# Designs tried in a protein design run: designed miniproteins, single chains, continued (2). Part 109

Each design is a single chain, and the fold is of that chain. pLDDT is the mean over its residues in the fold that is shown.

## One batch from the design tools (miniprotein)

Design m7774
Fold by ESMFold2-Fast:
Structure m7774 (fold): chain A 71 residues (1-71)
Amino acid sequence: SSRELLRRIALTELLELARQGAPGEELVKAVENARKAGLLSDEEAERLIRLAKQGDLEGVVEELERLLASL
């Protein structure tokens, strides 16, 4: 479906931002945008935001890889 394709694109873009060491604030904003677009659940977004705010980029990458693998 178009939504699954958009979700894959959004998760891939977030993963690349995290891998490139984007600032936590930029990651939080990108996650919030994906949540507002309905591409992330509230639970998924809150988990990613928490990790990003903690500076746990490895945790963000691992969670995004897990979400991509579940598509």
Scores: mean pLDDT 88

Design m7775
Fold by ESMFold2-Fast:
Structure m7775 (fold): chain A 64 residues (1-64)
Amino acid sequence: SAERERELARLETVLAILDAGIDFLERVMATASPARRAQLQAQLAALRAQRDAVRARIAALRAA
């Protein structure tokens, strides 16, 4: 359906943004202080969890 196609396109856009954000944080963490790395690790874990949820939703919609 058009609704499913629009939702998939939106989720794929969100996934691309999350991938870019994760890559950016990983680069920042490579040169960060130990205290800053600890803070960024928590943010990175949260973004990875969001990415996994988006991937699962995309897979479910494609299987339907």
Scores: mean pLDDT 89

Design m7776
Fold by ESMFold2-Fast:
Structure m7776 (fold): chain A 83 residues (1-83)
Amino acid sequence: SAEQLERLAELERRAKALEDGLKVTLELYKRFGREPNPAGKAIIEKFKEKLKRVQEIKARMDASPEVTPEQLAEYIEALEELL
């Protein structure tokens, strides 16, 4: 539906903003010779694991000749878990 496509676009936009924000934050730590504290490292690693799942699902969808409703639902669920 149009509502589901709008929701998907918003989730993808938020996921990209979060990924880009993390990349900037990690680059700043690297430039200043600092690292996140243990709690921050745990959050970052969990985020990376969830992001990898989102990327793997997206890659399978992009490789498919036709995207099924089930594949789309799995992708949306993975994006919601990431956020």
Scores: mean pLDDT 83

Design m7777
Fold by ESMFold2-Fast:
Order: sequence, then structure tokens, then C-alpha cells
Structure m7777 (fold): chain A 74 residues (1-74)
Amino acid sequence: MTEEDREELIEELAARLQKEVGWPEDYARAVAETILEAALLKNPDGSFEEVRKLAEEIVDRTIAWRRAQRAAAA
């Protein structure tokens, strides 16, 4: 994964979090960076596509978790 690939993926993940959860850009970007770091930690020898898939799965779980937390808090 190149630095450009990393930045592009962070922007894509942050845009999804903004759209699906409604988080502000700065916060969504910070969460996206954390998610990508977690994906890289789980598969350090993975291809860009494998890391992207893991990051997308973590984003999906994050969205689901946030929706569940809202339901539990209401």
C-alpha cells in the first residue's frame, strides 16, 4: 500500500462514515484512520485489496455498532 492509496482509502471510508452516521468531517477522518490502522495490524502482509476489504468490514461494523448504541441509549 502506497501513501496515496492510504490517503484515498481514508477519504473513501471517512465519506461513508459522514454519510451513514452523520459525523463531522474531522471526526469521520480520524475514525477512518483508526479503522485503516486496525486493518493493517490484522493483515500487515496483505494486498491493498485485502486491507481495503478488512477496512470496509470494520466500517460496516462501526456503523452497525453506532446504530445499536443509539437504540440502546434511547
Scores: mean pLDDT 79

Design m7778
Fold by ESMFold2-Fast:
Parts: C-alpha cells; structure tokens; sequence
Structure m7778 (fold): chain A 88 residues (1-88)
C-alpha cells in the first residue's frame, strides 16, 4: 500500500494491456482481418505512449495515480471490445 507499490501495480496493468494488444494483432493478422489488426496496433501504440508518459511523470514526481488508473481502465475496456470482435 506504499506509493511505490501503487505505481508498480499500474505499470503491471499497463504491461498486461500491451501483451493483450500484441496477441490480438498477431491473431488478427493470421486471420487476414486487417481492420482488427489495425485497431490492435493502435491500442498497442497508445499503451506504449502512456508508458512513456508514466515514466516521465514518475521521474518528475507528478504522477496522478487515480488519473493514470482511469486511463489504463479505458485501455483495458478497449482490449475487451477487440477480444469480443475476435471471438464473434
């Protein structure tokens, strides 16, 4: 429950989003679903940008844990939507 532990949990949550987006892109490409592959790549790129922003804000002592958590939850929701598109 230290501030460091909260930052670590947020980083692992973001890495989970990146892993899911990467796998979704690979599966979509193999299935020839160019639109789904593009959406998965855009999600991957957004997660990488958020990681860079998080690292910068951590270094500056400016990380808003609750705002960052909300942004990661939005990315997790988009992963869930793409997973549904893949399974339907």
Amino acid sequence: MSEELKKTVLMFSLLAVRSSAYLLERIAEKRGDEELAKKARELLDRSEELEREMRRKIDAGELDVEETRERILELQEEVTKLEKELLE
Scores: mean pLDDT 84

Design m7779
Fold by ESMFold2-Fast:
Structure m7779 (fold): chain A 80 residues (1-80)
Amino acid sequence: SSFEEEQKQLVEKFRKEVKELAEKNKGKVSKDELKEKLNQLLGKAVSEFLEKHPEASDEELQSLVGELSAIMQEELAKVE
């Protein structure tokens, strides 16, 4: 389905963007500032996905948010 394909692509894109953003900000921002930037990226990704798929169920949206949040937290855990 287009939803499943878009979700998979979004997760892969988000993982790459999170890693790139963390790497580019390494030694330049605090962990708190990085967390804020990553939260903005997560909010934008969810918003853009919902605009494309307003029919997405609460379960589907929660699943997506959970995956994106886990990726963000994993990257933040690598920051001193």
Scores: mean pLDDT 81

Design m7780
Fold by ESMFold2-Fast:
Structure m7780 (fold): chain A 68 residues (1-68)
Amino acid sequence: SREELEAEIERLIEEARELVKRASGELQKKAQTMVEGLEALLSAPEEELALYLRIAKRELADLQKEME
């Protein structure tokens, strides 16, 4: 459902914002761009949310690994 997809995207936004707070330089810029992209995605049709959510999850996970 759209509600479930929105809840998942909001969780990813929170994780990306935490990464922005902890990161610096290029990684911080990438994390900020991800926050902006996820916020824009919340305004998209449900079909697009389902499609792009998988990509966003992978991108966030890759950025989080760069902090470790």
Scores: mean pLDDT 82

Design m7781
Fold by ESMFold2-Fast:
Structure m7781 (fold): chain A 94 residues (1-94)
Amino acid sequence: SNIDKLEELYNNKSLSKEELIKKLKEILDTIIDELKAQLAASTDPALRSELATFIALLKHIKSILPKMSKEEIFKTVKGIIGALKILEERIAAA
């Protein structure tokens, strides 16, 4: 569902930078909360480390969004989609 929301956001090229940042922050907050829940439920030290690293990365991205160009934000959204797909496969395998 978060991947679908990010893909919808990525496809809406007519959004202003301000609306893009607002919507992306809301989606990132949801992802961070879900990843924190996965981290709390995980007993695998390797997966826990990967989840903690990804949470830290998303928090950092959220903090620098106002400093990015609109084009850089769209590239970042595409990167997050790819990273989430890999992480979901890893969680499913654990």
Scores: mean pLDDT 88

Design m7782
Fold by ESMFold2-Fast:
Structure m7782 (fold): chain A 93 residues (1-93)
Amino acid sequence: GEEAFREGLFYEAAATLYIMQAHLYKKLGDLEGAVKYYEEAIEYLEKAIAHYKEAVAKLTGKKKELAEANLRAAQETLELLKKELAELKEKLA
C-alpha cells in the first residue's frame, strides 16, 4: 500500500514537471512543443492514478484517506489536461 502510494507521488511529480514545460512552451507560442509535453504529462499522471488506486485498495485509516484525496486531485488534473490538449490540437489542425 505505502509503496504504491510512493510510486504514485513519484509519477505525479514527473507529471507536474511536464505540465510546467507544456505551459511554458504554450506561452512561448511553441504549440507543437506544448502538445508533446501535455502528452507526456498525461501519460505520467495516468501512471500516478494507477498507483494511487492500488494504494487506496491496500491502505486503511488516515493513509487511505490521503491516497483517496491524491487520487481525486490527480483525476481532476488529468481531465483538465486532456481538455487543454484537445483544444491545443484543434488550433494546430
Scores: mean pLDDT 90

Design m7783
Fold by ESMFold2-Fast:
Structure m7783 (fold): chain A 74 residues (1-74)
Amino acid sequence: MQLVTVDITGEFADAEKAKKVAEKVGGKHEGNTVKLTRVTTAEEAGDLLDEVGKVAQEVGAEGKFTVKLKPAEL
C-alpha cells in the first residue's frame, strides 16, 4: 500500500471555533481557516476526515471542508 498526502482545509464562519478545531486535531489555523496535512494510508485518511468533522460538530463550528489526496513523495 502506498502512502498518500492528505491535505484538509476547513473554512469556518467563526475564527474562535476554527482555533478550537485546529487545537483538537493538531492542525494550524489562520483566522477562520484550519489546515491539516498528514502522510498516511488512504484508509487512515478517511478516519482523519471523520475525526476532523466530529470535532467541528462538537465545537459547533459551521463551515466546509476541502480534502485533497495525492501520492506521498518519499
Scores: mean pLDDT 77

Design m7784
Fold by ESMFold2-Fast:
Structure m7784 (fold): chain A 57 residues (1-57)
Amino acid sequence: MPRSVHTHEVEARDRDEALELGRRLAEAAGWDLADTEITVEPIGPGRYRVTLVRPTP
């Protein structure tokens, strides 16, 4: 299935804050959160990789 994948590295105190930043990024881009998968992976102390996956228009 065609899909759009966007990856962002963020500074956050914990995983919960990183998830919230991911949600804010998706909302700022005008994406529908219901169709967006958000994955958070720790990549270092206070740093997380947030991956946003959505259907390609």
Scores: mean pLDDT 77

Design m7785
Fold by ESMFold2-Fast:
Structure m7785 (fold): chain A 68 residues (1-68)
Amino acid sequence: SHMDKKLEEIEELAKKRLELYGPSPENIQRVKLEETTLKIGIYKTRGEDEKYAELVEERRKLFEKLRG
């Protein structure tokens, strides 16, 4: 489906951003945060509540790790 293509596009975009920014630990974490945020939007749109909740929690953990 077109949503599956969108998820694949998000993963491809994340890989391309790492090529542009450089693969430092900080850039890897930033790109992962951006990728996760985009995927949250897709699963919310699809009404997949369980997967949406999982990804929202993963994003929260990423933010906490970034703050120390």
Scores: mean pLDDT 80

Design m7786
Fold by ESMFold2-Fast:
Structure m7786 (fold): chain A 132 residues (1-132)
Amino acid sequence: MKLKVEDEKLEELIRKSLEAIVENLPEEEWNRAAVTVAALLSALFENNELVGELFEKEAKKYGITSRLVQSSIRALKEGKPENVYLALKLSSEKPLKKAIEIFVKVAGEVLGDEARELAKRAALYLFGIEVP
């Protein structure tokens, strides 16, 4: 199920999610964490082009610019959110559970309990990963 939120709240969610990744994870995990969050954002929101633009802006602030991240941004901007999940799956990288936990917490703080529960369901649906 897709969430409808104001652009300012979507920007706040993306900004705080990337900030929390940088503050809580080692640098070698940032690109993998960012792609994990991009996949969850694509599952929760219809505005894929805007998600891609806002995500690119925040990721660039931290040097989160791997080929996988750039491919995910392109997929979102082109309205092909399924390619974010497919790219992650094909990269032999696994979604990062700690990034899911960070995103779920931030979604609850920015958008409330419904968004937290939907983020948990998206993680289970896309990755088969349960988070508390």
Scores: mean pLDDT 83

Design m7787
Fold by ESMFold2-Fast:
Structure m7787 (fold): chain A 64 residues (1-64)
Amino acid sequence: SMLEELKRQVLERAEYSKTLSVDERKQLLLDTVAEMVRQKVPLPLLRELSDIMQDVVDEVEKQE
């Protein structure tokens, strides 16, 4: 489904974000959300995908 494809893309970007600085990860998250808004992804799904990215950022920040 489209939802599964979007989740896969978010997880791939989340994995890539582990190679970035904290500031770069935050920018990637913002850019990803902005892109999905432009593609008219429903708000509830956007929040779910954004939460996944934020969880990755928070986890990496806690681990340094």
Scores: mean pLDDT 71

Design m7788
Fold by ESMFold2-Fast:
Structure m7788 (fold): chain A 72 residues (1-72)
Amino acid sequence: MLTEEQRDAVGLLTFAENPNATPEQIAKHLGVSVETAEKILEKVRELIKEHQDMSFDELVEKAAELLKEILS
């Protein structure tokens, strides 16, 4: 069973892989402002580009850590 942070990270990674995903969709998913969602989406897309050889599970862990840092 995924933690709340891991579940949010899975959704975020799915949105980040979709070039048509909007910051408004991320904001609704995470319960944050659109401005915060834009920053999160940009950082997650950079994370994916830097770690192309990582497994999906490892990317979920890194995205969950990133969410904790930004939302704290």
Scores: mean pLDDT 76

Design m7789
Fold by ESMFold2-Fast:
Structure m7789 (fold): chain A 63 residues (1-63)
Amino acid sequence: STVMAVGVTGLRGDREAAKLAIVRATNASQGKSAEEAEEAVRRELAAAGVSADRVEARQIDVP
């Protein structure tokens, strides 16, 4: 199976809020494009008051 995964680098701010934002945005982006997943994560991080230097989405194979 293929799963959308998002990597985030250079997080600044509340790490618990960042974790929840990333999980919510990534779950909402399953079956969508990498571009949509990246945008969703950036929006949720901004809403949580967290900044990130880099956000990258990729599809990974999960057995």
Scores: mean pLDDT 79

Design m7790
Fold by ESMFold2-Fast:
Structure m7790 (fold): chain A 57 residues (1-57)
Amino acid sequence: GPMAERLEREREHLIRNIERAMAEGRISEEDGQKALELARQGRLEEAEKLAVRGILA
């Protein structure tokens, strides 16, 4: 349904943003890899929270 489609798009956008942040050195490889793993598992809130914390650290 529309909610599932929205979550899939949010997941893809989050993954791309984390990969970009890692490539730019804005997040550590450890935090980036953990956030990517959470996002791939569909744990989007946890992935986003970890990515934001990693970028701010």
Scores: mean pLDDT 83

Design m7791
Fold by ESMFold2-Fast:
Structure m7791 (fold): chain A 97 residues (1-97)
Amino acid sequence: MEEERREFARERARLIAEIVGGDEEEILKKLLELSDLEFEVLRLIDTALFGDEAEREAALRELARIAAELEGVPLTEELLEDVREGVARLRESIAAG
């Protein structure tokens, strides 16, 4: 778990440094300071962006479930659609940057 977390964080820090510029090690340090929940959300977002069709659908539903729990509301189709739109916007931002 900790080693997988560090490997994922290192890959993301490298990509972020290449896209926006900056110090890869400082970005890595900030990513490693994320809470377990924040890191889980980051991993789910990564899966929703780059996984196969089934993995992306599972990641989107899990992100919507976490959002519902944090807001204290039931998981709805509207919330799932909001999560899909958020990931689509992030994908567009990555493609543009």
Scores: mean pLDDT 73

Design m7792
Fold by ESMFold2-Fast:
Order: sequence, then C-alpha cells, then structure tokens
Structure m7792 (fold): chain A 85 residues (1-85)
Amino acid sequence: MDEVNKLIREATKIVLESSFQIDEADKQNDYQKALQISLETKEELDKIREEVKKLDPNNDGAIRLLDGQIGDFQGLADYYQQKLK
C-alpha cells in the first residue's frame, strides 16, 4: 500500500535525521539533548507504528521494522538517562 510505504519512508528519514542529531549532541557531551531527541523520536515512531497497524495490521515486515527502530531509540534514551545520573 502506498500510504504504508510513505510512512516507512518517513520513519527512515526520522531515524537518520535523529541519529545524526543525537550523535552530534553526544560529541558535545550534551546528554540532556541526546535524551530529549531519543524520547521524541521514539514517540514519533510509536505514532507511525500505530498508523501502519491501522492501515495494514497484517504487514508483519513493516511492524517488525518499526518495533526494531522504536527499541533502538528506547535503548538510546535509557543510555543517556544513565549518563545524567
């Protein structure tokens, strides 16, 4: 479906842009900013996942891809939260 493909492309764009911004924040030791971007990115990906599931609930490939991306950004958020303690 064209709409699901657009959502997956948007998710990929978000992942790439957010990953770059997180890496730049980390290089500057701005762990608070890295945490914020990680959490915001996860929230955006969660919204895309729910929309994909609504449009095509049997698209296991797309859902698995999004679950992996969501998990990656949750892991980044957990990592940076530990850095701030």
Scores: mean pLDDT 88

Design m7793
Fold by ESMFold2-Fast:
Structure m7793 (fold): chain A 80 residues (1-80)
Amino acid sequence: MSVIEQAKKEIETLEEEVKKIEEMIKRGDPNALLRLNLLQMSLTGIELVIKSSASKEEAEELMKRIKEIEKRLEELKKKI
């Protein structure tokens, strides 16, 4: 797969991890904050790959998805 196709798959994986973190927060799991912070680090890495490898149009679409994940993570942080 291309680097961008792999970045798309990684974004899908992170979207699934956000759902897991939401469930952990609902259960009062003390590891929720740690997993949220690790997810933010992974998101930063994917952003770097997109900025270095994607076309302008690909970058705009993928960065929109990244911003949506970042917004969800900030909302979840307020719940912890």
Scores: mean pLDDT 82

Design m7794
Fold by ESMFold2-Fast:
Structure m7794 (fold): chain A 74 residues (1-74)
Amino acid sequence: AYEVTVVADNGVSAKVSGSTAREVGAKALEVLLAAGSTRGTVIGPTLEDALNAAVALNEVARERGLDLTAHGLG
């Protein structure tokens, strides 16, 4: 299972978890949207987990036509 902390550029943060990077990325996107932020950082237990979740977040955002990006940090 994936677990990451997502941090909006305005300082709002939440932990999200899921069975896949895509599930976690989608949940992290909802945190950024609720925070009113267009940028965020995804922090994982490893750089690989963080990057995979951030990539998935950015893909879901693109599919929804949202001008929002996140970076991974492990």
Scores: mean pLDDT 82

Design m7795
Fold by ESMFold2-Fast:
Structure m7795 (fold): chain A 58 residues (1-58)
Amino acid sequence: SAEEAAEEAVEIVKKEKDEDKMGEKIRELFEKYKITNDEDIDYVTAKAVQERDKLAAA
């Protein structure tokens, strides 16, 4: 589900500090969960970006 994918995306952002590897893992996550609709893509991406920005601000 998109919610499970969002949880894994947040975990990837927390653990992976390399932006290239982070992007690759998130791309694999979309394939794993078969996320193809705009709403779910936006939801997962927003959660990942929010966590990344929070970590960058700290």
Scores: mean pLDDT 78

Design m7796
Fold by ESMFold2-Fast:
Structure m7796 (fold): chain A 92 residues (1-92)
Amino acid sequence: MIEEARELAERAAEAALAGDVEAAEREMEKVAELAREAYEAGDLETVLEIQRLVLEASRRVFEAVRPTLSPEEVADAEAALARMEAHLAALE
């Protein structure tokens, strides 16, 4: 699960950096789905690791699409990323 999530997150980042934001979003969505499956299994350690991968991939995707977003969409995305960072920091 973690290795699969890492591959998907890396693929999402590479797609975003190549300008393929649609593909990047799809791969990032798959990573998020793996986090849900780990949560349903009660595996908190795996959930936290996958959430760190999701945060990193989300930042890369966001930076790639940022120029196409409205100021309000940018603010919302930045707030969402900040909340993810705060949650991970609090959980250690």
Scores: mean pLDDT 78

Design m7797
Fold by ESMFold2-Fast:
Structure m7797 (fold): chain A 66 residues (1-66)
Amino acid sequence: SERRAILAEVGRRLQALYEEYKDDAELRKKINELATELSLMVAEGRPAEEVARFAEEGLEEIRKEA
């Protein structure tokens, strides 16, 4: 499923960033908050493209703070 592939890629990006900042508690908290919002969007049945867009925006903001 294309939806599953897109959501799996979002999950991989979140995991990679979480491991990159494993020693930064504040950035880790922001990544966890983003992951929670993304999980709620998925549970609500939001299109994968919207979830991916929201993830890209959130990841960019976290990287700007690093």
Scores: mean pLDDT 85

Design m7798
Fold by ESMFold2-Fast:
Structure m7798 (fold): chain A 95 residues (1-95)
Amino acid sequence: MSEEEKEFIEKSKELLKRLDELSDEGLDLAQQHPDRRNDILNAIHRTYDTVLDNIQNAGSYLVTNKDYEKAQKYLEEAQKVLEELGRRLEEVRRS
């Protein structure tokens, strides 16, 4: 396995673990803040879709095209979306 493939697998696992953690946190916050529930659930749904699509695209570029640069960009986008969800949930928690 190339170093790039190993890094991809490790990063994908990290992103998916973070997605599960933020989803669980978001569901708890949606229950505690019913006025924010739809916004929180929509943010979780959009983040799930975007993270999974980006990981799938990164894997396709890495394995099929051996385009490590494009694979990395997709993983970076997944990370960015997770960071944005985390920030939004923190704002709800502080309110």
Scores: mean pLDDT 85

Design m7799
Fold by ESMFold2-Fast:
Structure m7799 (fold): chain A 66 residues (1-66)
Amino acid sequence: EVADAIARAEQLMAELRAKLLELNPAKAQEIDAEVEKLRQAMSGEDRLKRAEEVILYAERQLEHLA
């Protein structure tokens, strides 16, 4: 479901942002910009695909930080 995918993407990006804020505040700002783009680009079909891309990106980044 689109709402679930977006919620998951935002949750993972928030977790990534929190970890990066400790290590690299400038990169955390880049994550904030990507989250805002996800929220601003509210075109139906694209929302799901963008959320899925964000989820994949965040999961890979979090694996490196774990």
Scores: mean pLDDT 70

Design m7800
Fold by ESMFold2-Fast:
Structure m7800 (fold): chain A 79 residues (1-79)
Amino acid sequence: LIGILDDLRDSVLRAKAEGRMSQEQADQALSYLDKGIQAAKQGDFDSALEYARKALDIMVQAGVTTQEQADRTLAFMKS
């Protein structure tokens, strides 16, 4: 789970650097991912999944990923 959240964080940072996300979108997504990583480290996987969902929603809105890919990522994290 933490590894997937770190991969999403890297994707957001890359999208921001490439101008595919606004600073505001990237900062909000990174905030959710950081909260998700913290929750996962504390064993709160339900909160980690909720924060991952919120970050993925921003990434879909920014065009960094598709809704289908976001749904697959969330399903994999739940496994």
Scores: mean pLDDT 84

Design m7801
Fold by ESMFold2-Fast:
Structure m7801 (fold): chain A 80 residues (1-80)
Amino acid sequence: SEREKLLEELKKKTKEFIERIEKVKTKEELREVLKEWEKEFLEFLKKLEEVGPLSLEELQFLNELSGEVARAIREALEKL
């Protein structure tokens, strides 16, 4: 379905952003990567809402992805 395609694309993008977060060398680089992540995440949320109202399963999936990003941010900050 269109929704499954969007969720898979979001998962792929999230993984790519986590890899970028892991490679940042400065707090300024981290800030820029986070701005790009927020922008792309918001775009995916809008596309999902255009297909129809979000389900509880989709909200859980989004929460899990957010948790993975938050973990990567914490680990990056400990190294910077």
Scores: mean pLDDT 83

Design m7802
Fold by ESMFold2-Fast:
Structure m7802 (fold): chain A 92 residues (1-92)
Amino acid sequence: MAEAERYLAEARRALEAGDYAAAVAYAARAAEAAPEDREVLDEAAVIVARALAAALVDAGHEELAREGVERWAAELPPELAERVLAALEEVL
């Protein structure tokens, strides 16, 4: 497996374990390993959005998670925005 794919797999594993800090760190490493690969960057962005939203919801900041992700999605390409919003709905 390419390095970026290994980091994305580790990020997803961290999300499943509820380790949101590790999920964000591995997603960032995947983006660093393949900065020109749009699919890797989009998947990393979705993982970061899901991890951050889940962490905020767990901390009692559900409305902040919703507003923050929705505002960010408005600035993204439509395909990525849809994926980021779907990740938010999985957390809420």
Scores: mean pLDDT 83

Design m7803
Fold by ESMFold2-Fast:
Structure m7803 (fold): chain A 64 residues (1-64)
Amino acid sequence: RKKRLEESIKQLEKFAEINEKQAKELEEKSKKTGSKKDRDRAERYKAAYKSSKSMAEDLRKLRE
């Protein structure tokens, strides 16, 4: 359904925003603790952000 597709795009965009926020928070935390694990997790959230953006673009193309 067209409505379901638009909703999925919206959810992916919101998920991307959340991942970006988490990446920033973990990077700040790693600075305070010196933890490589927190830094690595921040990078993973950045990757998830890119993936979510790519998926949203694919769904937009399917809509047309």
Scores: mean pLDDT 78

Design m7804
Fold by ESMFold2-Fast:
Structure m7804 (fold): chain A 74 residues (1-74)
Amino acid sequence: MDEELLEKAKRTAEGALALAEQLAAEGRNSFAIAVLDEAIKELERIKEEVKDEEVKREIQRMIDRLRAKKAEIE
């Protein structure tokens, strides 16, 4: 169900952002980038399974936030 996929996407994005911020603060930038890359891949996979266009847009916004965070760390 799209609602379950959206909740999974939210948990994935929030967890990845929090972990990447902590890793970057510790100087572990390569690990922070790897965490964000894995989360982006998972969100892209979830987005492909979603049928609702509004839910797809919400997941795309999460992907964009993760990509922005990755650019800040690089």
Scores: mean pLDDT 86

Design m7805
Fold by ESMFold2-Fast:
Structure m7805 (fold): chain A 81 residues (1-81)
Amino acid sequence: SEREVLASVVAGDGVSATFTLDGQTLTMTTDGARGTALSLAETLEQLAAAYRAAGDDASAAAAEKARDQLIANARAVVAAR
């Protein structure tokens, strides 16, 4: 599943996640066993929901795009194993 793919990818796997949101630069990185692509994806999903609830559709869309890119990168890492 997508969740299982994201949970299997950590910074120690050679993956770092840096995302730029329109109007703001947000850098989120995993730190070995303390973080996974799943935790970053969940944070971006929560940010998108919060922006949407505040009426900031542009920032919500940027956070959703960053999440989609993280998922694509995580899938590519797993497919290369």
Scores: mean pLDDT 67

Design m7806
Fold by ESMFold2-Fast:
Structure m7806 (fold): chain A 62 residues (1-62)
Amino acid sequence: SIADEIIALLEDKENFSFEKLDEYLAKLKGHPKDLERVEKYIKEKYPVAYEVLYKRKFEELR
């Protein structure tokens, strides 16, 4: 699923890039279950990054 690909990207510290993450996040439009799963993962693992960088992006994807 798109959520599994995004979570794998977030766990890959060597190949991770913010540009690639933004491209994958855009694919969550129209996929509410995958969006919920990715948002929950980022909130739990990266709470500061979620509040500063990603909260607004997830609101725009809804």
Scores: mean pLDDT 78

Design m7807
Fold by ESMFold2-Fast:
Structure m7807 (fold): chain A 66 residues (1-66)
Amino acid sequence: MSLADLVQAILEELGLPPLSPERTEALTTYLLIASKEENPNFAAIGEAVGLSEAQARAIYERFLER
């Protein structure tokens, strides 16, 4: 299973609509970068993929849980 597949599964678990393949790939990359940062900018991540800051944060919390 790819990390992009994991991100799509998290979207489904949170009741969010699926993203395009390109946006899923971008979100996966941003989440990987964020995992190495002490203070990730979730507003910027959300804006980049068409999600709210709260949605980006919720996805990130699930992404770290695996």
Scores: mean pLDDT 82

Design m7808
Fold by ESMFold2-Fast:
Structure m7808 (fold): chain A 96 residues (1-96)
Amino acid sequence: MERIRQLIERIIARSEELKDEYDKITLNPEQKKILELAKEFADKVVERYKKLIPEMTDEEAERLKEALINLFKVTIYNASPEEKKEIERIIKEYIK
């Protein structure tokens, strides 16, 4: 349990390190559609982590969700056209 909490803290910390990059990013319409799918993915990830960490607060869950969304935004912005298609495919498969 404690190791999973440390992983969550590292994800949040990494997101905060990328904050300046996140604030500079303007997504095109294609990238925005993939980010909306990534938000659904983040919701499912947070739901699964809540089951693994019974003591997880709603505040911790929201911070994890925001961190995942920020990391996806940076990833999608820097992704090649082929990588964007693969990201969309993986997310759609995971959501269903």
Scores: mean pLDDT 78

Design m7809
Fold by ESMFold2-Fast:
Structure m7809 (fold): chain A 90 residues (1-90)
Amino acid sequence: MKKTEELIKKALSEDPEVVREAAIEAVNSGDPKLAEAVGKAIGKSSLENQNVAFEAIREVVLADPSKQPIGDIIVEAVRKASAERIKEMI
């Protein structure tokens, strides 16, 4: 929906700071479907932006361990989308 579309656009940004913001908002949302959608978008981004997102998620989870399940959903979605993209590269 509206917020999901806005976060997907941020996650697809070439700017690492914007991608970091999208990852933090997705973890803080507590919404597994939003987290998966944002993770898939980040997985289509550069490896540098994926690493920035992982660091942001780790920082949020270290501050609030109850957010670990949502963080794991984003990380898994990033890994899966990134792996699919690599399969298309010869």
Scores: mean pLDDT 80

